# Designs tried in a protein design run: designed miniproteins, single chains, continued (2). Part 27

Each design is a single chain, and the fold is of that chain. pLDDT is the mean over its residues in the fold that is shown.

## One batch from the design tools (miniprotein)

Design m4914
Fold by ESMFold2-Fast:
Structure m4914 (fold): chain A 63 residues (1-63)
Amino acid sequence: SMEEEKKKLIEEEVEKARRDIYQQLVGTPDKEEFEKNLTPEQKAAVDRALELIREHLEKKLEE
């Protein structure tokens, strides 16, 4: 189904964005390793960025 494909695309895009951010800040795409090496401020910034990406993709999916 096209809707199921769009949901998977959103999950893939969010995961890709997370990995890209992790790679840029710490040099590893691994979420668990990234989280233990972040300052609280950096983690909050990453969470906010991923939230904005998620919202954008969800709105795009809904039209």
Scores: mean pLDDT 73

Design m4915
Fold by ESMFold2-Fast:
Structure m4915 (fold): chain A 70 residues (1-70)
Amino acid sequence: AQVERVRAWIDRRLAEIDELVEKGDFEKAKELYDRAIETLQAAVDVLTPEQAAVAREGIERLKEHYKEKL
């Protein structure tokens, strides 16, 4: 379903950012983090309410998870 696509996208970005952080590639990790937040923020305005809720949760997860790392 469409909600699962948004969740899968967020989960893949979290995994990719985590790999970059673990490698010590903080510049690439921050660039990917910033792009992921921008993509989700832009998407919220054009998504269905259910997809937008998942996107907002994803933004919160990204910000909370990386607030002390990036």
Scores: mean pLDDT 82

Design m4916
Fold by ESMFold2-Fast:
Structure m4916 (fold): chain A 56 residues (1-56)
Amino acid sequence: MEAQKLLEKAEELLDSDPDEASNLAYQAYQLGVQNKDQKVIDQARELGKRLLEKAQ
């Protein structure tokens, strides 16, 4: 699914471009909410927590 690809890409970009990773994670979160996909929503929130911990 598209949201899953965004989450994977965001996870890969956590180290090299956290700003881009944040944008991708947010897009995945919005898609998850629109599709009522609990798994995607949960994964996006988890990624958001990791991004916040990186303080970037």
Scores: mean pLDDT 78

Design m4917
Fold by ESMFold2-Fast:
Structure m4917 (fold): chain A 77 residues (1-77)
Amino acid sequence: MEDPFVTINPEKDTKEQVLKKLDEMEELAKDHPEIRETIRLIKEYLEGNEEAKKWIEENFTPKQVELIDKFIEKVKA
């Protein structure tokens, strides 16, 4: 399902803005454990967790995975 990840622009947003938007999404998903877990795994992937990356690749569309990879590049830059 489409989610607010499309509101994050890795070209325009700073590392801090990407992390802030992820935090905002996690807070909005507080009553939805599945979505909250997904955001947590994205954050772990940003930290270099290979297991989190694999879970995201298995549970997201290729288009969503591409967006997440751009978040990773932005955060690492």
Scores: mean pLDDT 67

Design m4918
Fold by ESMFold2-Fast:
Structure m4918 (fold): chain A 63 residues (1-63)
Amino acid sequence: PTSAITVPRESLAQLPAGLRTYAREHDVSVTVVSPDLSAAEQEALSVTGPGAGHHTLELRVVD
C-alpha cells in the first residue's frame, strides 16, 4: 500500500519514532520517498520491519 503526507521540515525529527511504531504494529517495512529530501534522508527515515508487508510513504516536505 501507498500513502501520501505533507509535513513541515521541523517535524521530520519526530517522524522516525512514529514510523517505527507503525512498522512494528503492522508488521511491515516502510519505505519513504520524497522529491524534497536527499537519498540519505529518505534512507534514514525508512524502516525495515520483520514482516512480509511493504508500505510506501510518499512524503512532501515544506520548509
Scores: mean pLDDT 78

Design m4919
Fold by ESMFold2-Fast:
Structure m4919 (fold): chain A 62 residues (1-62)
Amino acid sequence: MSEKLWKEIEAGVLYIKAAVLRVEAQRLLETATSPEDIARAQRLIGEADRLEKKANELLKEA
């Protein structure tokens, strides 16, 4: 497998993980009744943003 193809596959996996975290955060925000629920959702969004940034960096290197 080429190095480029491997980086593209890794980026794809990170995008899928980020999407899962965003869906969880959205569900938390839709049912949020406390500041703690909102804080948890914000943390999940932050982690998703980090994964997407890493995926974009891998694609630039590919």
Scores: mean pLDDT 83

Design m4920
Fold by ESMFold2-Fast:
Structure m4920 (fold): chain A 91 residues (1-91)
Amino acid sequence: MKREEIDPNSEEVKKGKEIFEKYLSKYFSLDSTKKNTGPPLAGLNLATMSLEEVERLLKEGFGLIPNFGDVLSDEEIRALAAYLLALARGL
């Protein structure tokens, strides 16, 4: 539907990448499970979601992804959401 234009070279997306590597990578490494193959993000239509919808999913958590609302600030959630949208849209 209405997809936001995410600039992969923006400061916000770069910050989101740092947060993703620091927090999401850590969760996958520390929460060793038998199902450590690929991110569950592949099952979502993230490319068709708005930035606000992705922020909501990150704040609430979903499936194997923990709720980041308790760990990250609103600004950090937004940066992470922008990075995930850039990835989902294939840049």
Scores: mean pLDDT 63

Design m4921
Fold by ESMFold2-Fast:
Structure m4921 (fold): chain A 79 residues (1-79)
Amino acid sequence: MEAIIKVEFDSILKTIAFAIEAIGIGEELGVEVETKFLSDTSLEITIRGDADKVKEALKRLLEYAKRLGAKKIEAKILE
């Protein structure tokens, strides 16, 4: 399964914090995490792995983005 989350924040520090959290979640759950900075405040995270683990990673990242006060959150599951 593959999932993509795109987030936009109001600060570079929040964007970096989100990238670090995504990597940590990937290590904990054993999913592949790819980070792509679209700008200083916009980030695309791609998550790949077992469907249940990808869904859990996506859930945690969506909750964290909301907690950080993301200005924009988009998520999609590709398979």
Scores: mean pLDDT 86

Design m4922
Fold by ESMFold2-Fast:
Structure m4922 (fold): chain A 97 residues (1-97)
Amino acid sequence: MEEMKKAIENKDYEKVEELLIELLDRGVAGDWSAIAEVEELLKYAKEIGDEAAARMAQVALDALRTIKANADNAALVALERDIAIAMLRMITTVEKL
């Protein structure tokens, strides 16, 4: 969480992307505490008015919830992870323009 808040404060969206992918992979492994961490991140991003970080956190949160709901379907879990990563990379790319 501390490393993530620092990345947001520095507008290091590539680092935010990397840390959110780590949280997605924790969810894929069945560590649902990742959901609470992403919820805290989304709240923090909204409080400081960082719309890019808030969008990235929302993507990760929606993906983690879908992964949890479909945890018994490995193919859907893998697909949701890949879609979420692509969306995060798109946001990171746009913020660099």
Scores: mean pLDDT 87

Design m4923
Fold by ESMFold2-Fast:
Structure m4923 (fold): chain A 75 residues (1-75)
Amino acid sequence: KELRVPAPATLDELAAAAVILGEEYGEGKVVFVDANGKAVGEIPVTKEDAELTGAELEAWITEKAKAVGIEVLPS
């Protein structure tokens, strides 16, 4: 399953997407899209990744987004 998130993304948008992928689909990926809808980066999300909570989930998703060149905005 894929969830599309705008780039730049907020922490809340990324955390929500990771939780939805883990809880409803078990696994999948977050796909970042630019203003034209083109995919510019991806983060795979496993069931184990989606079990992270609060600050741990925010730290994990922020580092993954930065690693693929995506700016992450607070809230």
Scores: mean pLDDT 74

Design m4924
Fold by ESMFold2-Fast:
Structure m4924 (fold): chain A 113 residues (1-113)
Amino acid sequence: TPEELIKKLEEEIEKVEKEIPTMTLSQLEQALQDLAGLTFEVLKKVKELAPEKNLPFIEDRKREIEVLILQMQIAINMARNGEITLDELKETFVKVLEKIKEIFKEISEELRK
């Protein structure tokens, strides 16, 4: 079900969040790539299973997630260039992941209507 897919994604995000304090820049970059791939796979499957009436809402939430992932890619490049610290990158990553979790919570709530 869409709700089961969203719950599994939330569990994977929470695992990554616990590891962020000890991650290197390369590990943060890999974690973003892996989570982005999983996030878009879950969005695709949720969209395929969702009632037609909910599709515009899911598409709007997908666009918000795309912006958040792009912001993280920019932050990783800034850290690589020495424009921000690794600690600032880690703080940004946690904030982005929390926002992604909230967006999926909104999708889950919409699917219950």
Scores: mean pLDDT 88

Design m4925
Fold by ESMFold2-Fast:
Structure m4925 (fold): chain A 121 residues (1-121)
Amino acid sequence: DPGIERLQRARELAENPDEVEKKIEELVKQGKYDEAMELYTDLAIGYLLKGDFKKAFEWLAKIVELAKKMNNPERAINALDAALFFARILGDEETISVLEKARKLVLEGKYDEAVKLLRSV
């Protein structure tokens, strides 16, 4: 099950954030934005599961910034939808509200506003 595999990977990556960030920085320098975005998405999910919403939202903000560079809003929407799925399971209405607003801003092409919103929490 791809969903269970992703959840397990997200948990493992969130245990070693500094090592994962170093790998992401190298991928970004190489222009491998898709691979960097997958790792940021896994970190965001892992931190949501830990209840560290501030760090989770910072990882989501970096995904939105990368989606802007790639001119590919679907990548940010997919990451926000994954985060929304877990936020709804946790029942955190404030987190759900922020993620839904960020998703709408990305759909409208308002990437910088979405980043500011995510970093405001």
Scores: mean pLDDT 83

Design m4926
Fold by ESMFold2-Fast:
Structure m4926 (fold): chain A 77 residues (1-77)
Amino acid sequence: AIAELEKLAEELRALGTPFGRGAALLIERAIEALRAGDWDHVRALIADLRELGKTADPELKELIERAVEILEKALAE
């Protein structure tokens, strides 16, 4: 889960866009929250990622949706 999130953050940064950097930062914060067991913070970051995804280009939206899916799976465990 965490390794997949780190890879998605790298892919988002590689896009070289402000939106990609913003999404990568949210994912990095979510990884920290997961490691800390801060489930409320993880849920807030999922909401932030979903909001960012609403106005994103298709490629960016797909990466954000994959990150959200991984984070929701982690919350279910």
Scores: mean pLDDT 80

Design m4927
Fold by ESMFold2-Fast:
Structure m4927 (fold): chain A 69 residues (1-69)
Amino acid sequence: MDQVTITLPEDVDVQPLIDLVKKFGGEVLSIDRETHTIVARVPSEQVLAFVQEVRKRFPQAQVTVAGAL
């Protein structure tokens, strides 16, 4: 599994992103609702598809993947 950190714009609800992490078989490790930052683990085979879907749904999101480049 790869660790993914996602920061959403201030006006974006974090709940759809949490649901997306779970849909891709991932686990949410932490949520900061004030900074709209979510840290999650996603299966390595799903991480690219997950990142692409995040960017499609949240085009202003900042996405960092640890250990997967």
Scores: mean pLDDT 78

Design m4928
Fold by ESMFold2-Fast:
Structure m4928 (fold): chain A 57 residues (1-57)
Amino acid sequence: MSREEREAALRAVRAALEHLGVDPATVTPEQIRVLATVVGRPLTDAEAREILAELRA
């Protein structure tokens, strides 16, 4: 995943979690994958783990 793709996915997933009122500390990488697919930014399991780590930082 490119830096631009990662930043776009991070912003989209963060916005979706904020809209749903969900704390990033309570979500799993699999839940991030499902959410990313719903917002049109499909991720692999490795990419979902990377995005989740960034959300928790």
Scores: mean pLDDT 80

Design m4929
Fold by ESMFold2-Fast:
Structure m4929 (fold): chain A 98 residues (1-98)
Amino acid sequence: SATVKVEVPESVAVGEVLEVTVTVTASTSGKYTVKVELLDADGKVLDSGETTVDLKAGETKTLVFGFRITEAGTYTVKATVTDEKGNTVSAEATVTVT
């Protein structure tokens, strides 16, 4: 299993890159799939990024994803980490775009 933390700025300007920082800590060694989704206020997925990382037991890895948001509003970023056995853990953060 793993734990996941998502960090975003409280606000970002329209047209700037939103940097999403995802911190994953593995409890067991193995391959982990990290998926990050950018959602609008209605929960619609606007964009996503995915990567696979190999982690050792107790290892922490920080990943950075970038999204360009072109419309002002409130957005949710959801990170989902899936292990080789199909177990998932997720975290969310909210950002305001002005």
Scores: mean pLDDT 87

Design m4930
Fold by ESMFold2-Fast:
Structure m4930 (fold): chain A 66 residues (1-66)
Amino acid sequence: APLTPLERKVALLIAKEGSATPQEIAEKLGVSRSTVNRALDRLVARGVVVREKQGDSYVYRLAAPP
């Protein structure tokens, strides 16, 4: 299967915003940060998004197209 409904919503939100923190995604989707972190870990593992360090936290962006 490509993505779960939650993973798809997270990816679409990141696409819309350009980048997002786990907190921003959790607030916009109305889910816990642990739920978002789990979805983000799967999206990174699948090569859909990348994690970038920003100061003392991380932001997520869509992976560059091949």
Scores: mean pLDDT 80

Design m4931
Fold by ESMFold2-Fast:
Structure m4931 (fold): chain A 83 residues (1-83)
Amino acid sequence: MMSREELEKVIEEIEKNLDKITDPSVRRTAEFSLEIAKKLLAGEIDELEALKALYEAQLENRDLHTDEQLAEMEASLERKLAE
């Protein structure tokens, strides 16, 4: 599914976006997502487990995101799960 290089690129994009997050609660969620991605890269968890954890984290912080942002995140996770 996701290659090691592709996962590393995703981690870099998340790290880059952390600097642009002004809301500390949103930043905390992004940091959690980054940690999950790093665990996946290290082989400590599988891709499905990582995607589930990320989705659950987004649901817990629903009030901190716009409906459009949540829909985009959910669609991305669903696409990766389907592949």
Scores: mean pLDDT 67

Design m4932
Fold by ESMFold2-Fast:
Structure m4932 (fold): chain A 109 residues (1-109)
Amino acid sequence: DPEIEAVLDEIIKKAKELGDKKLYEAAQELLELAREEKDPLLLNMLGLAAKLALEYLKRGDVEKAYEVLEEAIRLARRYREDPEDRQVLLEVIGFTLRMIGELFDLSLE
């Protein structure tokens, strides 16, 4: 998804400007996951995580940006280990809904 890649490239650029190696590595890993992913539900979760992380970075909240990227990576890895795990599917849906709510709240600031 070219839109997800553009957002992650902006996060990578900001991580380099900040000298934040952990943020850089998380953004790079999520970029590779997004490039390889074909499941629309998981790709949508990864895209929302990238967008939310960028919005937190624009506000100077590097810690929250990192936490969002790391949670998306954790869930994507768990989903790939067992794609039929109903618990992992529910966690992906729950995280996606939470990110939509957080993006909406940030849009009102």
Scores: mean pLDDT 87

Design m4933
Fold by ESMFold2-Fast:
Structure m4933 (fold): chain A 107 residues (1-107)
Amino acid sequence: SVIDELIQALEDYLNRLKAEKDTMTPEERLALLREIVERLEQYLKKFKEANLPDDLITLIEGALEQVRFLLEEAERAVKEKDYERFDAIVDSIIKLLETTIEKLKSY
């Protein structure tokens, strides 16, 4: 299902964010966060086109809004060379994606 496809995509991004923490530059991790935003936008459109329940659409819209806000803060942290704050923001995005996956699995 389209829900299972999104779950698998988000789990892949989580694994990459966690595994690459010590090997990727902050700029490379920002690029990965941008890919996550683009993927959530793509699946939000697919969910609407598939006429999935409004509660699922609201869940993905909420996750997308939060990830976008955190991405803007992450970009500021990298620009300011505040890598401790950047790492904390990435950890917040990881927790948000884990929570979103768990909620998607409940449907």
Scores: mean pLDDT 86

Design m4934
Fold by ESMFold2-Fast:
Structure m4934 (fold): chain A 84 residues (1-84)
Amino acid sequence: SALDEVLELTERAARGDEEALRRLVALLGHPDPAVRQAAENGLIALAFDESLREPLIRLLRPLLTHPDPAVAATARRLLGILGA
């Protein structure tokens, strides 16, 4: 399921897999709100890892102009946690 994918990608991203981090960030735009919320929760946990700060900021900034205002708002909240 997409929720199982969120868990797997979060674990891989925590180990430094930047492709997993990219895919996890992309799930913030998933059509299922439950998948979007799970991805946000995973990214919040990862936001406290200093080694992931720069790649997270780089991946999240383009979402500030996302056509879905809910996705843009989520990106703004996550960037706020990162101090960006």
Scores: mean pLDDT 89

Design m4935
Fold by ESMFold2-Fast:
Structure m4935 (fold): chain A 112 residues (1-112)
Amino acid sequence: GIVEELEKKGAKVERIVTPGAALVRLTFEVDSFEEAVKLLQEIAEKLGLRLEILDTSENVSYITGDGTKEKYDKAVTAVLLDANGEQVGTFLLYLKEKDGKKIATVYLGVRV
């Protein structure tokens, strides 16, 4: 799946399981925000899925589950659609530039 393809490309994987839902956090370094989006689109296409971007925002602030406030330079909300156009997953992509590096963080929710 998408998790395994990103892990092969060096992404750090953290699995969060709740009753009725599985959420995965993936963190990886990119050269650009456009590269992160293209990489996710390429992996989706390889798996027979389509990535549909619903919203894009800049200068987003997010509060993590431990109460830590983080800022992201860009954020994308997107869905994963199958060959019939049915939604099989949702993801949030956050991009942060720190110390000259661009870090992409993906929160992936999938229906099994």
Scores: mean pLDDT 73

Design m4936
Fold by ESMFold2-Fast:
Structure m4936 (fold): chain A 121 residues (1-121)
Amino acid sequence: MKRAEAERAREEGVRELREKAERMAAYVERATSQEQAEEVRRRLDETLERVDELLQKAIEDPEKAEEYIAEALTLLRDTTLEVTGLADSANREEGGRVAQEGMEAIDVLGDTGDKIKALNA
């Protein structure tokens, strides 16, 4: 029962992260170009695939859940900072929009991780 709830939390969290990633890519396109936005979308997709894998591992191995969630948060933070810097360098206003979506994405992942850890107790 708790495992099914944790899997649902993971699926919902990752879906919200993908929606924020798409908004970040759209702001990068407005700041830079379609080509850079496509590269950013690919980079964000790679990061979110790894984040999803780490959240799955946190559910499968509750004793290491905190380590996997911390790794996922670090990966997402590093990628969102890189994407924000790229957008901000081209257009400060659009960079601010990317930064906002990135901060919200980190909050979503943090909340998702906390729910998984709570369900593992």
Scores: mean pLDDT 88

Design m4937
Fold by ESMFold2-Fast:
Structure m4937 (fold): chain A 67 residues (1-67)
Amino acid sequence: SRAERGLELYLQAAQYASQGNDEQARRYQQQAEELLAGDPEAGRRVAEEAAKLLTPEQRSLVVQAYR
């Protein structure tokens, strides 16, 4: 589903952010946001699931990478 694909992209963004690759982290987060833009419910579900799967450090890095 779009939610599952969006979650995969979001988790990739978090992984790149944790590696200090802010450019790739931002790119993957933007792809996830674009995919989910047409489905706010799926976007909300992905955000909730990502929050459960990410460490506090990974969440902070993803937020910092996305500008």
Scores: mean pLDDT 73

Design m4938
Fold by ESMFold2-Fast:
Structure m4938 (fold): chain A 107 residues (1-107)
Amino acid sequence: SSLKEILEAIERMREGAKKGDVEAVLEAVDRLRATSTDPEVLTTAVAGAAGLAYLYGHDEVVEALLAHATDPRVIEAIRRAISSVESAIGAVLRLIGLEFDLRLELE
């Protein structure tokens, strides 16, 4: 089943991105390209892996995914995913700052 192969490639890509395993991520991208002809599935998976790698501090995975992306749409999706992660981190840091400020006001 091509669906099973797609899911296994995405799982490998996710785990590699979390661990900073550049080779595993790139091999998973190549497998996904071989098993899926839907460019939206590939774009979503690659952008998601890049965002996850960025969240875990694995810039080497992000750089490798950008270097291997030949489609400008994939490059743009990766950049949007990174920007979304940065925005989410910023929101969490603002919440932590608010909790700290509110605790100081109670003292």
Scores: mean pLDDT 84

Design m4939
Fold by ESMFold2-Fast:
Structure m4939 (fold): chain A 76 residues (1-76)
Amino acid sequence: SPYEELARSLSDEELAQLKEEYQQGLEEWQQLLQQAKENNDQEMLAELEAGRPLFEGRVADFEQLLAAKKKLEAEE
């Protein structure tokens, strides 16, 4: 699995930092989306919604990486 290979190269501290970075980015994106909705900014809403698959995809990829890391730790 490519996630297992990547997980072997990353420390627990690096994984924790990446998780915080991804969660912060998602929270910031959600806040911008909410502000655009409150301001009825259709142009900003369209731009942010176009970015949704990128943010959701990165979160999903990171969850797969965490699962691979846990599997490797259970094998050691």
Scores: mean pLDDT 77

Design m4940
Fold by ESMFold2-Fast:
Structure m4940 (fold): chain A 108 residues (1-108)
Amino acid sequence: MTPEELIEQMEKAFKEGDYDKLSKLMGQLSDKELSEEQAERLVPIALKASDSKNKSVRVSAITLMGKIISLHPDSPYTPLLIEKLEDISKNDKDPNIRKLASDILKEL
């Protein structure tokens, strides 16, 4: 599956509210390169998924945010993702998720 096909499936899952499928699809992006335009399309998806009640969905979303920042550090959406990761690192209910966000921020 190409990055474009994967992003199209993620946009559909997001629109349908299927966060379990979205989490699985986000995991498949781990080894893929993303253009700035592709990364921008994923920003609202990652932000919304990071607020999920499901821990595995939040893990996938936070990991995707880190990947987007790493690939496109100077993009106009990157400060918003960094701010969200800082909030998660301090305020998420799960200490392992707070640590994940903190660890990603340290690698930036």
Scores: mean pLDDT 86

Design m4941
Fold by ESMFold2-Fast:
Structure m4941 (fold): chain A 79 residues (1-79)
Amino acid sequence: MDLVQQAIDRARQQGSQTLVDALRDYLRMDRQGRLTPAQRAAVDAVLRQYLAGRMSPQQAALQVDVMLGMQRIREAVGL
């Protein structure tokens, strides 16, 4: 929770609207109960690498967007 907010604040400072939007989508899907514990842990790992300066905002946004996109595809197939 605080980790995601820290990442949003850093992304805003770096001018990465793409990462801000990806993390806002992540928070919405998480609040809706649409994400597994494994998916949340994977996002946490990405954000820890990003905040440690080991990952660009572009790389972080791509990894989050791919994960959320795969979840939406799983939901569409299951419906």
Scores: mean pLDDT 86

Design m4942
Fold by ESMFold2-Fast:
Structure m4942 (fold): chain A 92 residues (1-92)
Amino acid sequence: MREEYAEKVREALDRLQEELGARVNHGLLLEAARQDEESWRALLERIQRLAGLKEEEIEEGIELVIEEDRRRNPEVWADYERNRAIIAAARA
């Protein structure tokens, strides 16, 4: 069941990125959106509209997408965390 939610989330993200003319790693896009309440709410609404899932199902799907992406692309996630830490330090 969680795998079905993850697949629908990925499909929704692919459609959103096609509309925006963007190509970003799914896990990183979701993680970045979670850092801002407005961005997170907007993303959940768009995914819900495209996927036809309930909020709870979308959240389960998102968690699995992020988890799987971290395992498949550890170097990309290491670079993301490093860059985030540098930006945070520069703003301190």
Scores: mean pLDDT 76

Design m4943
Fold by ESMFold2-Fast:
Structure m4943 (fold): chain A 71 residues (1-71)
Amino acid sequence: SRETTEKLIEGLEKVLEEKEEASASEIAKAAGVSRTTVLAAAHDSGVRPDEKGKFSKEQLEKMIETLRKSL
């Protein structure tokens, strides 16, 4: 939903201010959404976490850009 997308964007922006990388669980906690919602947004953005399950700063920025285009 639009509300979930807006919450996820806000959570991702907060994570970017505080961290250089983050897991789906860390993003989900910051955004107040499910881990599944974060992973779906990552998939739609064409980004994949590393072997430790972390998304880079550049990948987080790409997720924000993709989510903003969906609003």
Scores: mean pLDDT 85

Design m4944
Fold by ESMFold2-Fast:
Structure m4944 (fold): chain A 82 residues (1-82)
Amino acid sequence: SPEEAIEKLKKRLKELGASDEQIDEFVKIANELIKIAQDYKAGKITREEFMKKAEELFKKLDEVLSKAPEEIQNEDFSIPLP
C-alpha cells in the first residue's frame, strides 16, 4: 500500500542518516506524488497534467537529495505509481 511504502521510506532514510527535516521533505514529496497519482486514476487530472506535476516533484526530490548524505544520494527511491 502507499502508506506502507511511506513507512519503509522513512525507515530507510533514517537508517542512511537522514535528518528529521530531510525525512519530512521526502515524505511530503512522496505524499504529493501519491495524491496526483490518485487524482489521475480518479479522472480528476489528465495524464499530461500528472506527468508535469510528477516532473516538478521529482525536481524537488533531486534538490533535497543533493543536500543529503552520500549514502542517500546513491539510493534508488522508487515511489509506487499506478
Scores: mean pLDDT 74

Design m4945
Fold by ESMFold2-Fast:
Structure m4945 (fold): chain A 83 residues (1-83)
Amino acid sequence: MKELIELVAITLEEIASLLPPDEAERLLAISKELLENIDDLEKNIELISEAIKLMKKAGFADSGIEALEEVKELLEKKKKEEE
């Protein structure tokens, strides 16, 4: 899971370079927050959800965000397995 969150953070940093300044700044902040809260499943799900919303608002292609939605679903499944 840690490696998956790190990969997501790197991906968000790369995508941020393609976005307008305001959206790029927010996406970079989300990337940083993911790394700072790497072991917090609930926080990671929240942050990835915000990244997906931001990318959709910025007009990023639906196919381009599918991987983030898959990661979110994986984290949600892991959370349901925790007591």
Scores: mean pLDDT 77

Design m4946
Fold by ESMFold2-Fast:
Structure m4946 (fold): chain A 63 residues (1-63)
Amino acid sequence: MDEKIKKLYEEAKKKAEEYKKKSPPHVTVEQAERILLKKLLSEKMGLPPDEASRIAHDIVDKE
């Protein structure tokens, strides 16, 4: 895995815990991780939303 993507995923996991606490009970931690990682990939790496979403799903689903 790319080192930069790995760091963004670690940041997304930490923020997902906080996001989950403020979200409705039906939102899972994995869903929060995908949402936050997608945003970080778009903002920090400039990836298109569709590509960022694909990468976020692939990473979260493997871990």
Scores: mean pLDDT 75

Design m4947
Fold by ESMFold2-Fast:
Structure m4947 (fold): chain A 94 residues (1-94)
Amino acid sequence: MSPEEEALLERTRAQVRRLLAEAPLSPEDRAHLDGLVDAALEAMRARDWAAFEAVLAEMARHGRTLSPEQQAALERVMALLVLGRHELLALQAA
């Protein structure tokens, strides 16, 4: 992976982890979602978009068990992961 792609993944990880740390989640939900974030970032590193989509689907399924406020925080996390993928694909196209 290029230094630019690595920097993007590290930035995405930092932003997403900050959102999860600030979100009103139980410790159990936070730990579970941290694991899913790590899986999504590894899928992006591997360019395994099937695995990435599967992780996002699992996040969305888990989100349906959460309160509306917690679900809104998770939606922001998922949006950042999707943006990160878009930026990685743009770097590959350049």
Scores: mean pLDDT 84

